# Designed miniproteins, single chains, continued (5): the designs that were tried, part 42

Each design is a single chain, and the fold is of that chain. pLDDT is the mean over its residues in the fold that is shown.

## One batch from the design tools (miniprotein)

Design m17441
Fold by ESMFold2-Fast:
Structure m17441 (fold): chain A 80 residues (1-80)
Amino acid sequence: MTRGQANLLAGLAKVALDLLEEGYTPEQAAEHVRRLGDRLEADGVPGARQAADTVSKLVEEGNVEELRKLAEEYEAQART
């Protein structure tokens, strides 16, 4: 996994967690993340769709632990 792909996964995981915290259902959060990934890929961010699909599957599975791990990587990199 490249650092860029790790940052995409972490950022999208944080978006998913924020949506779930705001009361979105897992299905709604997953749909939002997929649409965001499509827009990012169209705007020239390679691998954004694949990253969004990975995060959306974790949301649909209710795997909040893995989502938190991915989001923590984003926070760690943002503070460096």
Scores: mean pLDDT 78

Design m17442
Fold by ESMFold2-Fast:
Order: structure tokens, then C-alpha cells, then sequence
Structure m17442 (fold): chain A 91 residues (1-91)
């Protein structure tokens, strides 16, 4: 199913972010992204589209903040747009 495939993707992304966090320029930001990706995956696994939409938006905002902190304004805009697009697709 689409939700199970998306959940697997975010579970993998969370594991990668967690593994790289200790060597990341912003380790706390990277850990926050991993936490939010896990929460999104859990909502997707539960089939809770409304919760998944909220978590997708939160993940996009957190990714945008991390990108801005690293000077990547273009990456920040993309992260936010992707989070919003995913949230709308899940609603």
C-alpha cells in the first residue's frame, strides 16, 4: 500500500538522520528530524491520515529550519513546500 511504502521511506530516513547526527553540523536539528520522521511513519502505519498530515507539515518546517541554520535558503523553501504537499496529499 502507498501508506506502508511511505512509512518505510520515513523509517529509513529517520535511521539515516540518527546515524549521521553525531557528525552533523547541527546534531540536535538532525535528531529532531529523525524524531519527526519516526512520528510521521507511525501515523502512516496506523492509517491515521490526519495525524500523518500534521506530522508531515511539522517535518517540513523542521527540515526548513535546519536548512536555514546551515545557510541553505533554497533547501529550506523546498523542504517546506514538500512537507505541505505531502500533508495535502494525506488529508
Amino acid sequence: SMLATLAEGFEEAAREAEAEAPTHPDPEGARRLAELARRLAEALRAGDRAAAAEEARALGEAAAELARALGDEEGAERARALGEALAEALA
Scores: mean pLDDT 86

Design m17443
Fold by ESMFold2-Fast:
Structure m17443 (fold): chain A 88 residues (1-88)
Amino acid sequence: ALPESLDVPAIIAGKRTLSEAEKEAVRWVELKLGLLPTGVPDQRLLDAVIAFQKKHGLPADGVVDAAAMEALEKVNFLEPVKEAVERV
């Protein structure tokens, strides 16, 4: 299951090791934003999350909360999702 929230700024700043569930959540967010699913939070992911939040009228803090996750679930990026499924 996806975590309740994904605090991208805190993960980048904290140099913490991600759990497998958090890595899967990062890959899922990357795919929904049209990025390559690296599972590694970086400045590119943070910038993409903030841009998405601004586009959808959400707080632009880089934290993927329940509202941001619901908005991301409504996004269809068929090519990145298809390639990720074929790779698994």
Scores: mean pLDDT 69

Design m17444
Fold by ESMFold2-Fast:
Structure m17444 (fold): chain A 66 residues (1-66)
Amino acid sequence: LLEHLQAALRAVENGDYDTAAEHLKRAAEAHPESRDLFLEWAERVKAGEDVGPLVEALRLFSPEPL
């Protein structure tokens, strides 16, 4: 889960929204309790929505490795 969220964050930072959406879909599959949230984020990223708040949300949801 966290690995996919971290990869999605890096893809967004690089402007690769398609790759970010794919990683968010993988996160949804890995964590079904948050599936709807991650799929919503994937759709917003793919649609070119404002990604600033999404980047901050991904950072909060993906804490640094211990």
Scores: mean pLDDT 70

Design m17445
Fold by ESMFold2-Fast:
Structure m17445 (fold): chain A 93 residues (1-93)
Amino acid sequence: ELEKKLKEMEERNSKKKPSKTVYVGNLPKSFTKEAIEELLRSFAESLGLKVEDIEAGETSAFVTFPTIEDAKYFAKKLLEATEGKLDVELVEE
């Protein structure tokens, strides 16, 4: 029931809002944009997730997934793997 409601909400949001994007902050400034993108892509692939887009900054990145559910799963796993050292949030508009 909850999973079905989440999928219905995802379909509506995919049409109106880009809420399938994860914000990742507090990344080490010593990392290059390419290193950040590779790290986040490799982590997503290790979880069996397909990444649609990655926009890497100097200390932050935005990672876009096909579904809100994939974005939530990635955010949770990244936060757990880094023991809360990174700022990880779902982008809401």
Scores: mean pLDDT 73

Design m17446
Fold by ESMFold2-Fast:
Structure m17446 (fold): chain A 53 residues (1-53)
Amino acid sequence: MTYRVEEGDTYASIAERYGISVSALRRANRAEVPNLPRSFKLPVGYVLRIPAP
């Protein structure tokens, strides 16, 4: 599944929302989003891939 990043979203907030680890979320999106810290705000409008557990 996918999620479009909204203003103020971070890897941590999105991972928590979907019940996955930040590491799993970052790994699934390595090619599409810069390697940012888990607490850093993501660019609005990015479409993230949400991995299955």
Scores: mean pLDDT 70

Design m17447
Fold by ESMFold2-Fast:
Structure m17447 (fold): chain A 109 residues (1-109)
Amino acid sequence: MKEVEELAKKLFDLFDHNKDGKVPLEVLAPILTKGKDDPNYKFLNFLAEELKEADTDGDGYIDFDEFLEMLKKILSDPEKFKKFLEELEKLSESIPELKPLIEKLKSLV
């Protein structure tokens, strides 16, 4: 699943601001508590349950492998995949770099 790995790397890199190979969940929390009408908030709220499951160590951080497995799980479910694409397209309004990856994912539907 080369397209899934490419998307995972791009999304993970966007949240991994200090490039240490892990994303602290507390970095996502301020975005989740901003305006509920913000596309970024809606996307992260959609992922909230999957992100909690991805933190298998319970250390408050998500590494790349945990993030990739979460995305594979979402993309293997047709209903979750469709909802993920809809929310990701809204997120791409704020992060245009995601648009080419979204088009690749749409080709898998």
Scores: mean pLDDT 66

Design m17448
Fold by ESMFold2-Fast:
Structure m17448 (fold): chain A 113 residues (1-113)
Amino acid sequence: SEKEILQEIKKTLKEFYDKMIKAINEDDNPENIRKKVEEILKTFLKKIQDLMSKLKNPELKREVQEIILDFLNKVQEIIDKYEKGEISKEEAINMLKKAYDEFLKRLDELLQK
């Protein structure tokens, strides 16, 4: 069912988020963290694309894609700011958590339709 696919997408993005936060916490070099996050992202993008291909409703697929892209764009902006020394590691982690919480809220609102 489409609801089951959305739950799998939710789980996949949680696993991505958890691995990203772990990568940030395990290293103090912002350049190494960026590279590690990019490699994690590549792996999860393939999983997300495979899940998205199972969605039959074009409008739902478009809305889910928009929610995922908004989240991933925020992740990239936060990591870029951290790499440039514009924000601390703690600020980056807090901003990533807020972006992830907004992602969950938007996806859960779709699940209620």
Scores: mean pLDDT 87

Design m17449
Fold by ESMFold2-Fast:
Structure m17449 (fold): chain A 70 residues (1-70)
Amino acid sequence: AMAERLAKLDSLGIENPALRTLAKALVEHDVLDFLNRTPDELVAESLDISVETVRAFRERLEEAGLIPPR
């Protein structure tokens, strides 16, 4: 359920506030898979953060089972 996905997301302890806000919005709208369809470089540019930060964030979501592996 969505509440279980939100709880799992919160348990990851995402430090970057822009990524936390984005991830929560994507979960609430059931479009978290957007991260697998969008290049890390574009997400990084849009949020003004490093590509490495975006990649690490996506890998944590994959490990938690919130998105399918690429």
Scores: mean pLDDT 75

Design m17450
Fold by ESMFold2-Fast:
Structure m17450 (fold): chain A 75 residues (1-75)
Amino acid sequence: HMEEERRRIAREIGEKLRAIGDAIDLSLEAKKAGLEEFAKKIPSEVSKLIVNGKSLEDIRKFIEKKRKEFEELLK
């Protein structure tokens, strides 16, 4: 039924939007730390993953990888 399909799609979109929020937060943290080049790349790369139909899991792994890279750049 259309209503069940709509709810499933809305849930998937909601989870992706949360992941995008996490990426934006990381980008803002990086900018505050003076890593402006790093900060600019994060939203662009996440957008490419979404447009290319990558899974939510792939997007989350990418954000986790970028957070680890950010922590290394602060050392």
Scores: mean pLDDT 80

Design m17451
Fold by ESMFold2-Fast:
Structure m17451 (fold): chain A 90 residues (1-90)
Amino acid sequence: SELEELYERLKELLEKLKDPSLTEEEKQKIRAEAAELLYEAILLLRERGDYEMAEKLEELLKQFSESTDLEEQIKLLEQALALIEEAIRK
């Protein structure tokens, strides 16, 4: 499914964010791509009528976008992936 494809892409970006050799510019590009994919996941959840999951993911996306701490960004993305995985099982 499209949601499963977004999940795998987000998981790959999460692993990239954990690379200690990344420059700040590379981290910013990965963060921007992750935010875009999270937004696409929110739209897919809304299209299938899963408004509760969409709202939870929107709150995580807001926190992720406002965070300046790498460890917090990683934790928020891990939480977003857990929500998307739960949604895929429905």
Scores: mean pLDDT 86

Design m17452
Fold by ESMFold2-Fast:
Structure m17452 (fold): chain A 86 residues (1-86)
Amino acid sequence: SLAQQLIQQLQERFQQVAPTLTPEQRAVAEQALELTVEALESGDPLKIVGAILRLIGLMEDNRDNPVLVSFLNSQIQALMTQLNSL
């Protein structure tokens, strides 16, 4: 499914960025990814929108970390892609 393809792409990106993050930043990235995966698997537009809004908040809170912000942006793009397919 589209959701499974997007989840796989995000998991591959996480593996690439995780070694460059501090343990605290990695925990944020992991929690964000779990939220994104749940929203993508749900196929629920309200859960997808909710996840996007929470990720925007996380980007603002972590604006000084461009690698983490870039990964969070990738998650938002995946969620928007899924939402546009509904």
Scores: mean pLDDT 89

Design m17453
Fold by ESMFold2-Fast:
Structure m17453 (fold): chain A 91 residues (1-91)
Amino acid sequence: MKELEELFGEEDVTPDPESVEAALRKQLPADVREVRVLSIKGKFAIAEAVLGEGEDAVRWLYVYRLKNVDKETGKVEDVELLLAMRLPLPP
């Protein structure tokens, strides 16, 4: 039933990963070196970014809420930062 599919998030439109990455880059510092979208689940995205160079490089995990998702194309225009967590770099 369509109601059951809506309840479980089984929608016909999947968020577009390229548009999610573009929206994320608007929220990140200009000195970000690497941005990788790790997962998109429903209205949420998980991304990893590396800021700085060499010994000063810091890896961060970000969790975003997707905003303004187009119902026809899945394009995401904006994201809201929910969580930023510094990840330990291996020695």
Scores: mean pLDDT 70

Design m17454
Fold by ESMFold2-Fast:
Structure m17454 (fold): chain A 69 residues (1-69)
Amino acid sequence: TGTASGTLPAAAAGTPVDVYAAGSLVATTALAADGSFTVTGLPAGTTYTAVAIDPATGLPVASATVTAT
């Protein structure tokens, strides 16, 4: 297993982040104060799409592509 990490700098600390593999939700996390996020226990070498969700609207506000290492 590996760790996927990235940055979604447009979103506030504590913003929910949904992590998808091939269109399926595989993990959730929250943004740190610097906009970074980390998810552990993912298969190494797999590419994921991380989406920050605005808790006030439930709509996506930022996304990034990350690979677990």
Scores: mean pLDDT 78

Design m17455
Fold by ESMFold2-Fast:
Structure m17455 (fold): chain A 79 residues (1-79)
Amino acid sequence: DELVEELRRALAEALAAAEALVSSVTLSEEQRARLAALDARVVAAAEALRADPSEETLRAAVEALRAAAAGLRALLAEA
């Protein structure tokens, strides 16, 4: 089950990046806006997955989580 494993990995990466960022400290207003955009994307993908569990919505959730992990790491690198 490749998609479920990809989802697990993407979620773990996003959580690790979020924990690293929280441990970092203070974000600027611009950085908070970028974080809010990443959160909105993940929430939208999760809502789509709950409404219609399919390979398409699973892939979208994986991509949203990967984008979140990358964005969180970028924010951490800027801090």
Scores: mean pLDDT 78

Design m17456
Fold by ESMFold2-Fast:
Structure m17456 (fold): chain A 67 residues (1-67)
Amino acid sequence: LEKEVEELKKKALELAEELAGPEAADQLAIGLDETKVSNPKVTLEDILETVRSSVRLLERVKERRER
């Protein structure tokens, strides 16, 4: 889970930086880290699902920009 979260987080941050700039990527990183610290046992799966959804959304936005 933690390794998967870090990989997806990295991909989401890269997409956010490409689409909205480094400030947006920093905000996303802070939000994800804050959630993890608050309750790591319950929140890890929520973070994973949230990051997966964010990556899918960002991938769709990127696809539209490249077309």
Scores: mean pLDDT 65

Design m17457
Fold by ESMFold2-Fast:
Structure m17457 (fold): chain A 79 residues (1-79)
Amino acid sequence: APPGLGFLEQAVTLRAGETRVLQGSKGKLELSAEEPAVVYVGDNGEVRVFEGTVTVKAIQGDEVKEAVLRAGESKLMEL
């Protein structure tokens, strides 16, 4: 399957002002960056930020979880 059709292990490069949506089997992740950012997303919904500051929004039906992650931070985005 192409990258981005699920929470396949992937690196994501965000441009300044970019919002990218990743679809997983249990929901979706929205990654938003005001400045260029480099992010890793694991198959389990773990998000690691290598560069920049990223707002991560996990959405599953009516459930929403949001976090702001900075370079060197990581979080498992479970709902």
Scores: mean pLDDT 75

Design m17458
Fold by ESMFold2-Fast:
Structure m17458 (fold): chain A 57 residues (1-57)
Amino acid sequence: MVTPEEFLKLVREGASEEELEKAAYDLYKNHSKEEVAEVARENIEASEYYLAGLNNS
């Protein structure tokens, strides 16, 4: 079962478009678009923070 958090983790890991589409299908089967959007909004801040950390590489 794909959770909104797991889906966003796949996005950050650079999963293929096909993997993302399959995960999105399973996600929306169990969760509403509104619920996914809320988690995505919160994780945008987390992903920006993560990318800022990678700038030290």
Scores: mean pLDDT 63

Design m17459
Fold by ESMFold2-Fast:
Structure m17459 (fold): chain A 87 residues (1-87)
Amino acid sequence: MSSQQQRDSNYTQVSTFVRTLQNMQDQGIITSIPSNTYDRTRTYLQSDSDNGGIVQPSDIDTVSQDVADTIDDDISSLSQSQIDQIR
């Protein structure tokens, strides 16, 4: 079933991003993370004891998309020019 495959794929992607976000934020690679995105992602990942009752295709799609966009935007903003200014 494509819907089931999509949920599994998105769940894995979101799970990877959560760990990436924590690591990048701690190192200061990214400036900020949208509270709703991180909070939502963490909530259903943390509450998957019942097979992820909170996990929905539309919810996962929105969260994963927002996470990917945030990482890409922050990295794009952090150019060599900005690093040079800090120096």
Scores: mean pLDDT 52

Design m17460
Fold by ESMFold2-Fast:
Structure m17460 (fold): chain A 116 residues (1-116)
Amino acid sequence: MVPRTELLAQAVEAARKGDFETAGKLAVQLARAGDDAKEVELTDLLSTPLSELPPIEQAYRYLLAGQVARSGVLYEEAIKMYEKAIKILEENGYEDSELYKLARAELGIAKENLKE
């Protein structure tokens, strides 16, 4: 097994337990795995409380947690995470952002998968 695969398994397990804060932190670590130039930024992101992060970074963490949940076939949990990301972006005026468009698309896909 590759270390990246093990990190993904841990993130999925955290999401399955309803620990979306841990799932989101592990998802950020996975997204930045192998980028030594961003190790300091990753440390700062993981040490900073969610409430102290900029709204777009808060939404990004929820989006990644939703993608992790979807990887584990946890579609109801993925929907909740995507809806949290969308709400943060809407409340902060980021409706024209690429992140908002991505979150809306991912939410639609998760809802379709839940109905199958």
Scores: mean pLDDT 68

Design m17461
Fold by ESMFold2-Fast:
Structure m17461 (fold): chain A 74 residues (1-74)
Amino acid sequence: MLLSTEEALAEFNREMAKIMEKFKAGEISLEEARQQMEELFRKIVSRAGSRETFDAVVEAAREWAEKLKALEAE
């Protein structure tokens, strides 16, 4: 099933937040977090219904990468 921009961003952000919480809880390593985030990105973009949806998910992925980098610096 193809995702709209709203659906793709909602699912992507929800699942990214779960990966981030697991990393913060020490349940997964930084490498595992990055790997899970990459897998999620590929899964969501493969279901993107439009280029606009794809571009929105790419932008969201950059924001999550910056958040992960900030946590690594702590």
Scores: mean pLDDT 83

Design m17462
Fold by ESMFold2-Fast:
Structure m17462 (fold): chain A 100 residues (1-100)
Amino acid sequence: MKLEELKKRVEEAKQKIEKDPTGEAYRELIDALIELANYYLEQGKFDESIELYKKALEVAKKINDPRLVARALEALSDIYEKLGDEEKANVLRQEAEKLR
């Protein structure tokens, strides 16, 4: 996917939430953030990917969706492992497992 299209999806989702903060609008934002984060991950841009997954995690917690919370935590754990931060990776993995 093109970077500009992914960024536009995130911005549009944020605008929908400002107008009408529904659970559906928040889920659209989470999906858009994860897709953009995955694009950055494929490009080797780990810091940008981490920031976007952290935002997705915050939104997932706000709408009380444990499946989406676990998904974001697992993705962050994998990225921190690749960066050599075993302690952060293990904490995030344990948090995700607690939600299963």
Scores: mean pLDDT 83

Design m17463
Fold by ESMFold2-Fast:
Structure m17463 (fold): chain A 64 residues (1-64)
Amino acid sequence: MVEVQELFRKYKLTPEQVTAIWAAVMSGDRERAKAIAKQAGLSEEDANRLVDALVEMERSIREF
């Protein structure tokens, strides 16, 4: 959770970019989420970390 917020601040993502990445994660399309993150300026490694964290968050929310 903290890492997701740190990545958003590091790359100065807009609310629109955050929403687009999150929508891709919720649709189950990790490759689209990574592509959007990379287009927003994230490195391959940071895009993978962000998407992995968001996927885990989405799963945790659904299981509660």
Scores: mean pLDDT 78

Design m17464
Fold by ESMFold2-Fast:
Formats: C-alpha cells, sequence, structure tokens
Structure m17464 (fold): chain A 92 residues (1-92)
C-alpha cells in the first residue's frame, strides 16, 4: 500500500539522518560534498521521502512538481520511489 511505502521511506530517511548526525556531525552536510557513502545514502533517502510526500499530497503546487522532477533527475532512489508510487496507483 502507498502508506506502507511512505512509512518505509520515512523510517529509512530518519535512520540515515540520525546516523549522519551521530557519525559525521551536523557540519558534515555543510563542509563535505556528497561523496561519502553514508551522506549520499542519507540524501538519497531524504529525496525519496520528499518525492513520496509530494506524490501523496492531494493537491500539488507548481513548486512541488518542479522539486519532484529535480529530485527524480538527481536521485536514483527518488526516481525509484516515484515509479513505485505509479505502480501502486496503477494497481487501483
Amino acid sequence: ALEELAAELRARQAALAARVEAELGPEAVEDSPVETPLLRAALEAGAAAEVLAIELAPEKTEEQLARMEELKATSPLAAEAAERVEAIKAAE
């Protein structure tokens, strides 16, 4: 179900964000490029969760649609999340 996907991606994003803060510190996001596997995984999970949140919104703004396209272009996990949402919607 779409809600299960939302819960999964939000949990993944929260867990990875907590690990980035614990292992790399809050400065890692500002001082480090997206080159470490952990930081990249956290950003990818965040992008996927953001795309899912936009897809679940009953009404989407132009800004949300533009953001979703940007995330899908820059994040493989965000693109996968969008495809999973489309597959769930197509099933019903």
Scores: mean pLDDT 70

Design m17465
Fold by ESMFold2-Fast:
Structure m17465 (fold): chain A 96 residues (1-96)
Amino acid sequence: KEKALEILETVEELYRAQYEEAPQEKLDELKARTEELLKSLKDEETRKALEEAVERAVAAMEPEARALAETVAPEDVRDVTYELLLRVIRLAKEEL
């Protein structure tokens, strides 16, 4: 559970850095950290719990994502995508 939460927190930090257009060095560091955390996740039970939590979070957000896809302007896609990704991460954390 703790390692799964750390993975989600690192991914949230990566999405925030990407949205804020952080330097490439910072993005590379966060990507490397995310990969190391995922590789360290050897417990199948924790991996399944993380996968199921993310899957449920994505399913819960689908109606809102669909409504936004019908109305969002092309120039707003980046902002809307960032907000949806953060919401999915928050819901996944609640499911764990």
Scores: mean pLDDT 79

Design m17466
Fold by ESMFold2-Fast:
Structure m17466 (fold): chain A 70 residues (1-70)
Amino acid sequence: EFDELVKEIGKLAKENKSPSEEVKEKMEKVLEVDKEEIDLKEEMKNDPKNSREKAEKLEELIDKKAKEVE
């Protein structure tokens, strides 16, 4: 499940545990997309009037993450 994968990655990073090679590869892909998502959410928070365009891009990133987990 996508949500479970993201939670597992976050938990492993926070707990400073060594993940398996397979999980590391998935982490690298998800972290790249997560950074873009975080940046967009921060921009939306700081500029709510123009957030609609950012929200559309955020939705595209979420869909891309779901595809990576599949």
Scores: mean pLDDT 65

Design m17467
Fold by ESMFold2-Fast:
Structure m17467 (fold): chain A 70 residues (1-70)
Amino acid sequence: MEARKAEIIKKSTDLLQNRDKILAQAQALKDQGIKYIQDGDIDKGQALIAQADALMAQFPKLSKEAEELV
């Protein structure tokens, strides 16, 4: 809802060429973010999780599947 759908579509086209790396980075960022939050570095942890969420949001299908799995 923060990002415009048209912008997501354009970014999705670019990400399709590098999706494997982006997906791996999103997973790593989320895991690292959780660890930072548990260590008490909430600002750093939230920033990493926000980056992971932004990457996942650029893949609507994957974001939807992730929500259903949780």
Scores: mean pLDDT 67

Design m17468
Fold by ESMFold2-Fast:
Structure m17468 (fold): chain A 87 residues (1-87)
Amino acid sequence: ADIPESIYVLTREVEEAIREAERVVEASPLATEEDFRIIEEARRRLEELYEEVRTSAANREPIDNRAVVRRVEEILRLLAVPVERVR
């Protein structure tokens, strides 16, 4: 078991949130370059989180589930900014 199922579920939910944010921002006439930059930053942070989790799993190191949840919450808070602005 390389990555726990709970972590896969969390990363999939964040990926879905990023895709939804992209749709909302792309559809809005109020969208700015900053909004797209924030979405790209959220995607970059998710990729970094996934690589860290994958590396720990490959090295058979324990995964700090609480730290992963905090990183996920930070990404979701970041995504909320452009989504709320363009509503």
Scores: mean pLDDT 81

Design m17469
Fold by ESMFold2-Fast:
Structure m17469 (fold): chain A 74 residues (1-74)
Amino acid sequence: KKEELRKEALDKVAEAMREYSRKLQTDIERARAEAAGLSPEEQERLVAETREKGQKDMVKKANEILKEYEEKLK
């Protein structure tokens, strides 16, 4: 039973990583499109900032899933 909950939590983390990857790609493309009138240097800066933010969001999401799993174990 607890092994099942652990597997569900890991599956949710894997799903969040896949969602993070898809969202990051979409956000990067959007950032490039929004910066299309700017210099290539500014486009790369916005892309880098978008990538860093996406990585932080993914870590936060994974931690939230793990907290939910811990609460279910109580």
Scores: mean pLDDT 77

Design m17470
Fold by ESMFold2-Fast:
Structure m17470 (fold): chain A 83 residues (1-83)
Amino acid sequence: SKDAEAEREVEGLVRHVEGLLAYISTLPASQREQAIAILDKVLADLRAFLALLREQNAPQSLIDRVEAVIAEVEARKAELEAQ
């Protein structure tokens, strides 16, 4: 039950972040600073959620999935900062 609930939350979070990254990809270069600010907030929220999963001894597969999403968001932010 708890693992199924955590899995649903992780799936919802992953879908939300994927949608947000897709949206950011549509933004013009003039809004790069705003896009970076959005990604910074997403990273803060993802890291807080990851800390909660670790504290609650969530399945390693869920922790790995959130870490992978964090890495994807960090890579996108780095790409925007390099432009």
Scores: mean pLDDT 87

Design m17471
Fold by ESMFold2-Fast:
Structure m17471 (fold): chain A 81 residues (1-81)
Amino acid sequence: RLLSDEEFRKNAELAFRQIADSVIARALARGLSREEAIALALAVLRRFGDWVVSQTPAERRERVREILEEIIAELEAEYRA
């Protein structure tokens, strides 16, 4: 079953938030600063996002990239606030 852009966005946002929270928690536990932990989490999200786009049919890659970049930007703003 193909997800709508709205369903994909909701699922991707939840998954990316869970990944980021996990990476930040581990980085802080290892003695990284909050700024370093956030930077590491964002790098992980960008790498995972690139992989998701690579698994997407060519005709949808641009739209999926846009959705994932928007989610990452929203999470970056939220974590840096």
Scores: mean pLDDT 85

Design m17472
Fold by ESMFold2-Fast:
Structure m17472 (fold): chain A 60 residues (1-60)
Amino acid sequence: MLSEEELEKKIEETAEEFYNKLLSSYTSPLSDDQKEILRKYSRKEAEKKVEEELLGIVYE
């Protein structure tokens, strides 16, 4: 199990990875609103992934 500090760091690092991956998939410029939505989405997906790892649920 991760400490609370390690958990938060892992979520933030995972969210940044998702955000960068999503940005690279777009061929047109994104608005600030669209970027904010992508960051929120990336954070939510990162939280789910980290929770799955903590619970031992393997989907990938």
Scores: mean pLDDT 74

Design m17473
Fold by ESMFold2-Fast:
Structure m17473 (fold): chain A 85 residues (1-85)
Amino acid sequence: MERVERVVKLMREALSEEAKEELRRLGEEARKETDEERLRELRRRAREILLEALRAAGVSEEELREIERLLEELERLGEEYLEAL
């Protein structure tokens, strides 16, 4: 999907080394976690970090809403796109 490719590129460009490290830690915790409630919490935290980094990089509010909706849709489909970052 065109939007997914653009979102991944923006995330890679916008993420600081500290943000990348935190997301990596959250991804590792999510892979080890068996509790569904805890997994949802970890994914939500990762999404907050991504959106904050994109906002700091100057991505528009409309673009951020599209990215947030896309991330929610990807979570609903059960796809692990966080490992692609």
Scores: mean pLDDT 67

Design m17474
Fold by ESMFold2-Fast:
Structure m17474 (fold): chain A 62 residues (1-62)
Amino acid sequence: MEQEVQERLARARALYEELSRRYGEETAREVLRLIAAGESPRAIAERTGVPVSTVSRAMRRL
């Protein structure tokens, strides 16, 4: 397994924990799903109610 994939997975877990604490588990899962699907920060914000700035910062961490 490539080290970069493991690092990405670790970052995704940390992000899920942070978003889950702030917005709830369902919203955190949906944000990560939409990021993985290649949706724009604006589209994710509109669908989940999470601020665009928070989504953009999340995408930068992955």
Scores: mean pLDDT 78

Design m17475
Fold by ESMFold2-Fast:
Structure m17475 (fold): chain A 67 residues (1-67)
Amino acid sequence: MTATEEVEAREAGDLLLVPVTRPRPAFLPLDRSASSGELTMDDGTVIRAELFETPSGPRARVTATVP
């Protein structure tokens, strides 16, 4: 199954931290110059984050693909 969530990206120096709540709590660190990032979890779940800018700050669209 695929689940998509929009979250606020947190600034941490030269990195953006994307909070992931599903399927497990995690933070995906992305370079500020990156448009997207991907993390594969131990259970085979793939977390993909796509960065985009809003007037309120940087945000990410997080997609979790569960096997």
Scores: mean pLDDT 73

